# Designed miniproteins, single chains, continued (3), part 108

Each design is a single chain, and the fold is of that chain. pLDDT is the mean over its residues in the fold that is shown.

## One batch from the design tools (miniprotein)

Design m11745
Fold by ESMFold2-Fast:
Structure m11745 (fold): chain A 77 residues (1-77)
Amino acid sequence: SELEQLLAELQQLVKYYVKNKENMSKEELQQLLNQIQQLSQQVIAAARAAGLAPDNIAEFERQSQALIQKMQGDIDA
């Protein structure tokens, strides 16, 4: 499904961030953050369209915001 494809892409980007963040420039981190933000919004839209439970979508939104905040901290450091 579209949702499964988007989730797989998001997971790959998150794994890339975790593995490579110490060796990435601030510019590279910002580009990755922008990609993760855009893809997270697409996942949320696809999940709503697929009729996923509101509580599951809300949990995903909280986790995504926490990751985005952490990445922003890494850029600002």
Scores: mean pLDDT 86

Design m11746
Fold by ESMFold2-Fast:
Structure m11746 (fold): chain A 74 residues (1-74)
Amino acid sequence: MLKKEVVKEVLLELGVVKSETEAEVVADAILKATNRDISKLTPEILNQVLVEHGLPPLSEEKAQEIIEKIKEKT
């Protein structure tokens, strides 16, 4: 089960978001898109959420790095 605090932490640590407020909004959107299921978190879904929130899309390698770190902390 995905936890918002874990997603927020990884997004902030890897510089994907610039503030705690942005991390909160993006993390909540990721949880909704995946229905809190880590196995549904893909680079495509991650990038879709980022673009919907005005953030640049990540490379596949960077998106996979983020997903792996979230999995490690979940």
Scores: mean pLDDT 83

Design m11747
Fold by ESMFold2-Fast:
Structure m11747 (fold): chain A 71 residues (1-71)
Amino acid sequence: GRLALSEEAKEAITKILTSSTKENVPYAVGGVLRGIGEHVHAALDPSTSREEADKAGVEAAEKGLEAVKEK
């Protein structure tokens, strides 16, 4: 479905979660949830391709995780 992430995006998100320490998991989950929100928002725009929506979600999740690492 249009709201479903691609297998590549799912693998990237799984890698973000599995590379996180137990203490950082709640923050990594927050970053992933932001990424899913961005993906859903992009996927609801008819002009946005599924690949663009998946990329936006993964990039938002990665930026969320990096923001946690720098604090």
Scores: mean pLDDT 64

Design m11748
Fold by ESMFold2-Fast:
Structure m11748 (fold): chain A 68 residues (1-68)
Amino acid sequence: SAREEQKKLLAQYVAFELGSPENTTPEMKKAYLNVKLAVLLAMKKYTKDPEKQKRIEEEIKEIEEQLK
């Protein structure tokens, strides 16, 4: 879908900027992870698909470990 393509484009953009030595800072990475965590928590609350819910929970766990 168009929304899926937009999400992929945004993910590529963020990955590109974070991958650049000149643009990658700890503050930018932490801000990105906090925003992603908030989105995943909202998605988990409204997701009824067990397989998607498990994937969301795994991503939340990984982000929480990175934010320690």
Scores: mean pLDDT 71

Design m11749
Fold by ESMFold2-Fast:
Structure m11749 (fold): chain A 62 residues (1-62)
Amino acid sequence: SELEQSIAIREVAVTLLGIARYEQLVIDEGLSEEEAKKKADEFYVRERANLEETIQKLLDDI
């Protein structure tokens, strides 16, 4: 369904945002891999929670 495709695209986007944040922290901000991983994981958890709220709203609109 179109809804399932929208959800799948958003899940891929959140995964890519997490990877991009890790790379930004290491390459652009010069953090250690350990520090960058911790901060990127925290960022990913927040983005994942936001995605879950968005998915719930999409399901409620059906």
Scores: mean pLDDT 82

Design m11750
Fold by ESMFold2-Fast:
Structure m11750 (fold): chain A 74 residues (1-74)
Amino acid sequence: GADAIRAAVEKAYAELPETDRKVYDLVVDQGLSYREAAEKLGISQSTASKRYKYALEKIQKALEEAQAKVVAAL
């Protein structure tokens, strides 16, 4: 169910490098642009976008795998 999907996403998120998690949080939870996230973290906008894409890819993969298991159980 939803709890299993959440657990898989949280695990993937927790396995990310700290900076990558911070960029993801600022963009997703705070709605910041890559520029604004970069300014808050003291990194380049290019670095922020790259770290965000890496975080998104890891989380998306975990989400897809967890959702496939839920659909198979329906």
Scores: mean pLDDT 79

Design m11751
Fold by ESMFold2-Fast:
Structure m11751 (fold): chain A 67 residues (1-67)
Amino acid sequence: SMLDKLKDYINKHGKEIAVEFLREELRKLLELPDTPVVQQRIERYRNALKQVVGDEEAEKIIKELEK
């Protein structure tokens, strides 16, 4: 799954690089039309970000991207 691939990436390349990857993917998704498929993908990346940095920090990052 995407989350399993992300965990492997964090283990190999460190937390900060994984966060930057997730920020960029979320940024791209937020620019797409609001469809169920896009919303589901946003939620998956949002949850992946929470697994990396915790809920509080993940929500701060997401709010910055939604500006």
Scores: mean pLDDT 80

Design m11752
Fold by ESMFold2-Fast:
Structure m11752 (fold): chain A 55 residues (1-55)
Amino acid sequence: SLEELRKKLKETVAEIRKLQDELMAETDPARVAELRAELIKKGKEYKKLLDEINA
């Protein structure tokens, strides 16, 4: 449902914010690379959810 998609979008935004906060504080290059990869994946998920909501 549209309500479920909106809820998932809000959850995805919260996860992105958490990952961004972790990335800003992280000093380990390997962990920085992991966090960047996770952010890219979450960004794609966010865009897909947004596109589905606006369909």
Scores: mean pLDDT 86

Design m11753
Fold by ESMFold2-Fast:
Structure m11753 (fold): chain A 74 residues (1-74)
Amino acid sequence: AMEAREALRRGVAAGTGGGAAAGAVAQDMIKTGVEPEEALRLVEEAVRLAEAGDEAGAMQKASEAGRIVKEHAP
């Protein structure tokens, strides 16, 4: 499984809005120490979609992951 630090690096490296969004969620996980398994899975999927050029799919998955992280974060 992709770790949050790896997802941040790959998301930023993708150079797309979806990759950046996935990276931002991963960074929030790192800062808070809250890494729900469902959110990690969605961030991993968003990074893969961004790397594949599916910007819309990447944005959708990153948005879903961000919602889950916010529900678990203080």
Scores: mean pLDDT 77

Design m11754
Fold by ESMFold2-Fast:
Structure m11754 (fold): chain A 78 residues (1-78)
Amino acid sequence: LTPEQRRELDREIAIAFVEITLGIVLANEKSPKAIKAARELADKYIEEIENGDWTPEELFAKAREAVREIFKKVEELE
């Protein structure tokens, strides 16, 4: 892989973590308010990942932050 291809792959993997987290929320949550908040947070983090110039470490830190914040927000709205 070229450095460019690796950065693109790392970005795609980071986005996949956010998407999987949203999928888990959608499968287990019945609250429209919690679902809406999870979608909005997922969209925000995906946009940040797509439009930022991140190192691999920063990308995965951002993905972990997204997972944590999505679950935290859903728990607060239950």
Scores: mean pLDDT 82

Design m11755
Fold by ESMFold2-Fast:
Structure m11755 (fold): chain A 55 residues (1-55)
Amino acid sequence: MELIKKGREAIENKNIDEAMRYSTKIAQLGFEKGDGEMMSEANEIAKKAMELYQS
């Protein structure tokens, strides 16, 4: 999925703001679709973004 790919790219580029933006969009879309895997991916991206912020 394009949004998940962009979220992961934001993490690789250390772009916390973009990673959090994509995480939110992925989580909203996952909730609307009832897609637990998409919601898990959103949570993973958000978690990694927070780890970067705290480092």
Scores: mean pLDDT 82

Design m11756
Fold by ESMFold2-Fast:
Structure m11756 (fold): chain A 97 residues (1-97)
Amino acid sequence: MVTMKITAKFKTKSTAERQQVLANVRDAVLEAERRAKELGEDVKISLTLAHDAETGEMTVEITITGPREAVLLLAELIIEKMKESPQLESIEVEEAA
């Protein structure tokens, strides 16, 4: 069992951009859940979202826990989906044993 933590930071300038980022994050998580179900793997995905109303910065933390091969596959899928967002400023990945 391994845990991967993905931290993505987005810069939004309007409510519309914030909604676009939320939709992209939702789609990334749903795709990961779909793939986990298809693989038959018991994985846990948790999501934490923080938004700074004054700066427009959104920080998304996604934690995936499960069998190593499944976790690595799902982390890659989520990262690729998040990179499709034009509001993405940075993405960092950490692995815990």
Scores: mean pLDDT 83

Design m11757
Fold by ESMFold2-Fast:
Structure m11757 (fold): chain A 97 residues (1-97)
Amino acid sequence: SEAERVREELRRLEEELLARGVKEEEQALELMKWLEVPEEFLEEYKEAVKNKDGKKILELKIEIQLRLAERTGTLPPEEVVKEQLEKVKKLMEEAEK
């Protein structure tokens, strides 16, 4: 299936990044490029990292994880997605402390 192909591509990307010893921030950028996010999204992430905006970094990482789950076919049923988004919202609120 397409989801199986996408998961295999992701595994290869993760292995490559691990082998290169890429830092977390650079790993996030490589994942965003693989997901083909708009250039504006990449620039927003770079700016958030430069400004040490922890809340913005977390928001963008969460959006990437949702896009990743959708592309890999691991997006849960609607009710579970709603519960996960509420959990994510709580995590974001804690990051504001």
Scores: mean pLDDT 72

Design m11758
Fold by ESMFold2-Fast:
Structure m11758 (fold): chain A 91 residues (1-91)
Amino acid sequence: MELEAKKEGLKSILEDALDEETKKEMLEKLKDKEFVEEMVKKLEAIQRRVAALRAAGASDREAAEAAVAELERLGFPESLIEKLREEIAKA
């Protein structure tokens, strides 16, 4: 199923990138089907934008910064946004 496959992809990203406490908070939100469906649609828009920026010659950092700004607008936890910005700054 399309939604389930995208949910698994998101879980994989969260498991690799986040500390245990932030991960628990995000996984709790992923139990809400309405939240997941809404977020998947918005994440698809972010992924399309990132792909377009990369195709236009943008760096990984530029594309990642644009993605993080959109995640912040979508209401993702501030702790996640700070972690992602820290990782981008180190890259």
Scores: mean pLDDT 67

Design m11759
Fold by ESMFold2-Fast:
Structure m11759 (fold): chain A 80 residues (1-80)
Amino acid sequence: PVSPLASLSPEELEAYLREVIASIPEPPRAPATDAQVRAQARFLRLFLQLPEEHFPAIEAVLREWGAADAVDRLLPILAR
C-alpha cells in the first residue's frame, strides 16, 4: 500500500510539507548541508513509499527549511 501523499501532485505535496514544517514549534538546531538535504529527502521519499517524481518537491522544501535533523522532526508526523 502506498501513502495517501502519493496521490498529491508535486506542487500539492510541496505545499503540504511547508504547512507541516510551519506547525513545528522548535527552530532547526543546526543548518543542513546540501548532501544532508538530499539524503534526508531520499530517505523520506523511500520510507513513505512515494513516487520518484515527488523527490524534487521534498528536496526543495527540506532545502528551504535547512534543518540537519529534518527527518527526526517530520517522520513522527508523516508516518501516521
Scores: mean pLDDT 77

Design m11760
Fold by ESMFold2-Fast:
Structure m11760 (fold): chain A 79 residues (1-79)
Amino acid sequence: MSSDPLVRALARYYRERFGLPEYVAELIAIGDAESVRILRRSANPLPVDVALAREVLEILRAMPDADPALIAEIEAILA
């Protein structure tokens, strides 16, 4: 499992919510986390990447044990 807290949180969500195999959940989570990080580095983010980051933020906000620092990081990217 990834040492990345965002990847771990998203992979757990996909496993628990949708019953996905661990390897599939982790691959999706890695892609989602990388898309969020690309937004932080982009001067002109694509609408689909912004929409994905908003979906990730909603997922984290719905998790009762989500790291508040991860939520704050994504909120800052979307601001």
Scores: mean pLDDT 76

Design m11761
Fold by ESMFold2-Fast:
Structure m11761 (fold): chain A 96 residues (1-96)
Amino acid sequence: MLEEEVKKLIEEIKKLAERISEIYREMAELEEDEKAKELLLKRAENVPETAELEIKTLEEQYKDDLEKLAEELRKLVEAYKKELELLEKELEELKK
């Protein structure tokens, strides 16, 4: 059912945001510059909050159109997946 797909997409976005947050925390542990470390930790805290805000915004905008909501949530999943891939590569470079 479309409502079940929407719930799964929301769960996936939240999981992706949490994984991105974890990567920022790992990057912060490897960072020697105190200011850069503080910025990475702030990003780690902000990513899950930003994801929740984006989800709520889409839910409010498309409350009467579940098909459009699902379409926009799929786009958001792809955006977070792309960000995760870029950050995982950046983390791998920092570990070398």
Scores: mean pLDDT 87

Design m11762
Fold by ESMFold2-Fast:
Structure m11762 (fold): chain A 79 residues (1-79)
Amino acid sequence: SEEERLRRFIERLEAFRERFGLDRFLQMVKDAIAEAKESSLTEEDILVLRAYLQVLSTYDDPEAKELAAELKALLEEAG
């Protein structure tokens, strides 16, 4: 299901964050947002971006909050 796929992406992103730290994770999110702005989004792309958003929302960090706002706007535009 889509929910199960989303959950798997979230688990992978949490594991990446724990292994490589917040700064590396925020860079991945920035790269994903940049790519998403330059191409049409597939259903799979939307699920990945939703996973990034859910992980970002667990942080009380100014940069994470700014990126979360950008992702929300992008996802609202996409569907």
Scores: mean pLDDT 81

Design m11763
Fold by ESMFold2-Fast:
Structure m11763 (fold): chain A 57 residues (1-57)
Amino acid sequence: AALKTAILNYIKANGPKSAAELSQKTGVPESVITANLNSLVAQGLLTQSNGLYAPSA
């Protein structure tokens, strides 16, 4: 829950980000970041295009 909220807020504040950039920024493994990003996309909170994740507008 806390990690998903942090990822979502970071993308909203800093614009579209890749899983690799978020992994580097948080120190969390990219696989864990990717799982959380995909969950947020499934919830309609983010969209994914060309490896970048952006807020759903």
Scores: mean pLDDT 81

Design m11764
Fold by ESMFold2-Fast:
Structure m11764 (fold): chain A 110 residues (1-110)
Amino acid sequence: SASDLANRVIGLVDDMIRRVREALAAGASLEEVSALVREHGSKVLGRVMEIEMIASDINPEYVPKIRALRQRLGDAFRRAMRSRTPEEVLAQLDEVRNIVQDISDTVNSA
């Protein structure tokens, strides 16, 4: 279901944030962290696209909202990858977490 997939997306984001925090604590460069965000971000965006496709079949009226959230998600990942400090990376990933929660809330309200 879209709800099950949204819960899995939240899990993927939480795992990504944990991995980024662990990498930063271990002294990883911002380039290495950016590569990690790119890899995980691609997987997250792919799953959100799947949610959009399921929504188009079951409840097309919330598709524009999910699409807008997916665009915001892509922008937040790009900002995280362009961040110049660990604090900026983590702030953008917190925004990513907020956006995927909004996607989950949207599909659970439908």
Scores: mean pLDDT 87

Design m11765
Fold by ESMFold2-Fast:
Structure m11765 (fold): chain A 76 residues (1-76)
Amino acid sequence: MAEVEELAREIAERLRRVVERAAAELGLEEEAAAYLAKVEEGIEKLIATSSLEELRKMVEELPRLEAETEAALAAA
């Protein structure tokens, strides 16, 4: 249980940092706030529905998720 929560927090923190940096650089503070809310809601759902192995795979794929997050903000 605790390890699932720790991995989910790591994913959320890394995505949050990407969003905060992109918001500062692109002037998308309002879009960033909305996107962060969706990311945190998604993490809560992942904790409820995902296995530890699935979360570990997400941590390994974080660089891809970070790139997708930057692309999503640029599209907003």
Scores: mean pLDDT 70

Design m11766
Fold by ESMFold2-Fast:
Structure m11766 (fold): chain A 109 residues (1-109)
Amino acid sequence: ATREGEGETLTITSDPVKAKPGKVKGTATAVAHEDGEISLALTLQARKDGEPWKTLASAVVPRRKVKKGETITATVEADLPEEGEVFLSAGVVADKPMKVTLTVKIEQL
């Protein structure tokens, strides 16, 4: 899933996908279209049928300087003990309104 936005905060949530037991990898990629400072957060959430969503893993790229065209990436891995559903939520926070493209990807390993 990909979202392009302009502002101090940009968030994306992937559609839930069914996952088999085993390792699941989530990746968030933020491309800055302007110079500035940004941070990137990524959470991998999972549930079994009829249960609430739980956070299995999270990653944060602390606020850092970026240049136009620069990419920052956050990655999480988690072991899913049973078949269920998984999704990613990612967010970018900028020091000023900035145009950013945010992409999330889920892989079953």
Scores: mean pLDDT 81

Design m11767
Fold by ESMFold2-Fast:
Structure m11767 (fold): chain A 76 residues (1-76)
Amino acid sequence: GLATLTISGKMSEREAEGVGKAAVDMAGLSEEQAKAIADALKNGGTATVKGVDLGGANAVAGLARMAGAEAEVKPE
């Protein structure tokens, strides 16, 4: 199934880049979507992506939370 992934918070550049890479590798997001997530997390903002694989969305959300961000996964 698909889900909407929302991530918000502030973290180091290294951690933000790691979450972005995980979004590509684990959730199949584009480089542009991953960059938007990383840029939001570097700046204490929010990124929302729709139509993400539910398993991938949960994996990315877990990593973001471990790095101190808030993350929400809403099944579609």
Scores: mean pLDDT 84

Design m11768
Fold by ESMFold2-Fast:
Structure m11768 (fold): chain A 99 residues (1-99)
Amino acid sequence: VEEELEKLLKEIEERFGPKVAERIKNATSGLSKEAQAYVYKAILYLARAVEKAKTNPEESLKDLKKAREYIEQAYKLDPENKELFDSLKKAVDELEKDI
């Protein structure tokens, strides 16, 4: 899990830069490591969906579905952090409207 977290965070840093990666790490620091991994996966799938929204809407929708599934898994592990998960779900819902 720890190696997976480091790899996922590095992918986020490569895509969004170190400030965004730091903010995501800090926002999720109160979560279990397993929930953090699910949140990082959800963010990466959201990024993929955004990149593909206009060129491959079917693939974008599949990536959004995976992002939702990962957010739900994280929420089951750490339900006290509902506000964070609601924000992520809102991002998925807003992107889906554009497809």
Scores: mean pLDDT 80

Design m11769
Fold by ESMFold2-Fast:
Structure m11769 (fold): chain A 66 residues (1-66)
Amino acid sequence: SLLDELEELAKKAEGEAKRALESGIKALKQDPNATTALVAAHELRKLNTPVAEEAAELFERLAEQL
């Protein structure tokens, strides 16, 4: 699932990207809706790193399924 892919990225991520990924995943598990996923994607895109951009794309794809 897209959520499983996000959790795998969080395991490989470091620093700010890891924290943002873990925060977004936690928020989405508590409140599984498109807005929560899109907020997580937006925060990740601000970091301007390859891992954060990949994670943002996964959150955006997940929002389409919610």
Scores: mean pLDDT 84

Design m11770
Fold by ESMFold2-Fast:
Structure m11770 (fold): chain A 88 residues (1-88)
Amino acid sequence: KIEELIKKAIETAKKLGELRALEPDNWVEIFRLVADLEDYLVKIEKELREQGFSEEEIKKFINEVYQKMKDAEEEARRAALERQRAAL
């Protein structure tokens, strides 16, 4: 449930990273993926609150998930640029 949401968020972050590297002018798709990531964070927060976690615990967890998303996005962006450079 929460693990599935995190997995989907990480995969979406990777797609965003690749898109930002290879198609930075594809604003419509970039905005859509950003919106999807925001929606996943909201859903994770809601699930944690429904499970009885405190607001402090929820904040900590969401920050950790956000950091994982950022790391995945940056890694995918970097990998996509490396592949593009190798093809040149």
Scores: mean pLDDT 83

Design m11771
Fold by ESMFold2-Fast:
Structure m11771 (fold): chain A 106 residues (1-106)
Amino acid sequence: SIAEKIYQLLLEIEREKILTESEARKKALELGISEEDFNRWLNIFTTILNEQLGIKNPIAFIAEHGVQSLFDLIETFLTDPKFDELRKTLSEEDLEELRELIELSK
């Protein structure tokens, strides 16, 4: 699934300390993630991190704080009522893929 490929990308960002979008994009392509899917998921992560912490660079955040820190923020985004309106800006398919993504760490 796309969630499994994204999970592998996130693990490699943390392990290799990838700090830039261009380096992460190159790694995504090597893993078989399309540029369209990479941009879509990057925008989703940016929205989640910006709304909760004011962070605009999700790649550097993952490298510095780890995949689990990102997953904790995603779980809060998916479950906290204060994000009810913001969740409505994402498709149901995107929300289901985010749920699949965090389940891969359990």
Scores: mean pLDDT 87

Design m11772
Fold by ESMFold2-Fast:
Structure m11772 (fold): chain A 71 residues (1-71)
Amino acid sequence: SIEVTDEQLEEIAKETGLSVETVRAVVEVLNELGIDPLFFTTEDIREIAERTGLSEETVRKVILKLAKILD
């Protein structure tokens, strides 16, 4: 599962222009589905977008920021 600190969630929120709660929701769905933000597919982006109510573009931005932090 993805382990991120509150500080890392706040950093992603600031960089993406989203709320911390929205970033947390994306991380929770990633953990629920067992998706690795370093090895995601277009189908993964679509599924997360449907579950969170976010656009695919917004989900991609969050995942790319997560991948940068975890790499």
Scores: mean pLDDT 85

Design m11773
Fold by ESMFold2-Fast:
Structure m11773 (fold): chain A 76 residues (1-76)
Amino acid sequence: SSLEELRKKLKEQAEKHREEARKYNELANEYGKKAEEEIKKGGSKEKIMELIFKEAEYSVKAMLHVSKALALENES
């Protein structure tokens, strides 16, 4: 039925958002580690801030994808 097809599509979209969240969390963790390394070696403030900004950006993107997945899961 069209209703079963819609439910399947919502579940697939939710899973896609879960996978995107995982990827963005991995990127956030990577940039966080790079920021720590740059701080430890006494790197430039500009470079450190760039890495911290990237970590924050990817963390926010991950949270948005989790929120979308939760909304779709509640509808399916």
Scores: mean pLDDT 88

Design m11774
Fold by ESMFold2-Fast:
Formats: structure tokens, C-alpha cells, sequence
Structure m11774 (fold): chain A 73 residues (1-73)
């Protein structure tokens, strides 16, 4: 793969990971923790829509998923 293709693939993977986590969170029973986790994941998706740097996209996705998991554990 070219460097440009690699960068786009990691950005797309980051978006997909956050989106999947959000989908799972939205299917949980209603709770304050689930609502907060969903809000964190939605904010991360908005940031990722504007992101062009693969490393920053990965960091944004991992941070959001980690924070959501901490609330739901």
C-alpha cells in the first residue's frame, strides 16, 4: 500500500471501531453510565470526521473507547 492509502485505512478503521462501540453502547439498558459513554463516543466520531492524521485518529479512537469501557465496567 502507498503511504496515503495506509493513512486513510487507519483513519477508516478508527472511525469503524468507534462506530461499532457506539452501536453496542446504544443497545445496552438505559443508565447514566451508558448515556455518558455514548456521548463520549459520539464526540470522538465528530472529531474523526475532520481528522487527516492516522496516528491522531488512532489516539482519538483508543482514548474514547477506553473512557467508554471504564464507565461500563
Amino acid sequence: PTPELREQLFIDASITSVRMSLTVTERLPASPQAAEAAAILRKALEELRKEKDADKAIETALKAIKQANALLS
Scores: mean pLDDT 84

Design m11775
Fold by ESMFold2-Fast:
Structure m11775 (fold): chain A 77 residues (1-77)
Amino acid sequence: SMAEESRRAAERAAEKAKQLLEQLGEKVESEEISLEGDTAIVVLTGENAKAVIRAEGNFVEVEIEVDGKKYVLYAEV
């Protein structure tokens, strides 16, 4: 189903975002996953960082906030 595809895409993107934050010296302290129709949302929270991943099918939006700066990345997985 599209919801399952979205969940898998979001989980893979979240793993990459978590690895990036850890490489930047930020520890991910919590991970929350939710589904909204065919959209999967993963929220990663750390002491000085936050990432929000939204996926619809294989299309992914990653918003990362670290050191007071916000970055938005779009990908197809």
Scores: mean pLDDT 84

Design m11776
Fold by ESMFold2-Fast:
Structure m11776 (fold): chain A 59 residues (1-59)
Amino acid sequence: MSLEDARRIFEALLEVAKTLTPEQQQALLEDMQRWLKYLPEEFRPIAEEAIARLKELLA
């Protein structure tokens, strides 16, 4: 998977997240943070950016 593919996947995930309830968004955030530990380090900055954007959506 390329870095561009990863960006597109996280962008699509964030679009879906906007349709969720705050409770579902929180659950998704927790799952993404847990999943982050298993990602190769080259994908972590993209995933961390997506997590930060999801946190802003919750604020």
Scores: mean pLDDT 78

Design m11777
Fold by ESMFold2-Fast:
Structure m11777 (fold): chain A 59 residues (1-59)
Amino acid sequence: MKVTVTAPAESATFSVEVDGVVYLVSVDAEKKTVTAIGPDGAVATKEAEPGETVTLEIP
C-alpha cells in the first residue's frame, strides 16, 4: 500500500485509515523522518524536510 504524507513543521503522530485498515504515522521533525506503521507491524520510513511530500510504500 502507498501512503502519501506532507511533513508538518513540528513532530506529530496521527492515524490514516485506508480500506478499513488503520496505519500509524509518526513524524519526527528533529530527525526529519516520516514513519508509517501497519497493524501487522510492517514499517516504512523516509526522510522528509518540513513541507516536503513523501510517499511511503508499506507491504
Scores: mean pLDDT 77

Design m11778
Fold by ESMFold2-Fast:
Structure m11778 (fold): chain A 90 residues (1-90)
Amino acid sequence: SAEEKLKKLFEEAKEKAKELPYAEDVINELDLLLERVKEALKVYSPIEVLQMLADTLEEIAEYLKEKHPEVAELYAELAKEIRKLREELE
């Protein structure tokens, strides 16, 4: 399912985050985003939820890119994977 693939992508991102600055804060933010996604899936279609999630992750990456480029790259890469998952559902 899309939810199972999404959970795996977040687990992989959390594992990568352990090697980065502010690992605990990044991991906590990823956990909160995943919980928000689970709630959104009760109301919106999977395609809409994945679009909103990818946009949010890209905005976080853009915000962080100057001061925390390594953390920004993690969010940008996760956004790419979420966009690929969304395309598979169309």
Scores: mean pLDDT 86

Design m11779
Fold by ESMFold2-Fast:
Structure m11779 (fold): chain A 85 residues (1-85)
Amino acid sequence: SDLLQLVQQFLDAVKNEDFDTAEQLLQQLISLTTDPDIQRTLQLILGMLQTAKKNKDTNPGLSRRLIGDIITLLEGLIDELKRKE
């Protein structure tokens, strides 16, 4: 339940383009997860989030596309975690 709540908070931060809050929540998620497949997905999302943040002013189209991809991955993860409760 704690993992699901943090993933939901991270999704909300990403949707609001609050990159600093999103990075903090994502680091907590990575530290709390014990599932290697979930950990791999979260590490991929971290790279995408950092790239989106770096490009927000210089390439906003790339930034927005990466945010959309992150949202899709997180919605899939939330659905998977709900099946485990």
Scores: mean pLDDT 85

Design m11780
Fold by ESMFold2-Fast:
Structure m11780 (fold): chain A 65 residues (1-65)
Amino acid sequence: MEAEEAEEVVSPEELEGARGFARAAAQLGLGEEMDLAAQRVAASTPTGAAQAAIARSEYRKLLAE
């Protein structure tokens, strides 16, 4: 699922939650922990895959490559 499509299927609260989680993980250097948590979210709810895609996309932007 692409991040743009993911934004269309999640609520505004889920969108901000996923971005906030990615920002916190980037600040703390917890890339692997972030990806594992995103995988758990993807398995847990119907919008989980979308939330995971948003979090991964935001994390990559914050790392600036």
Scores: mean pLDDT 72

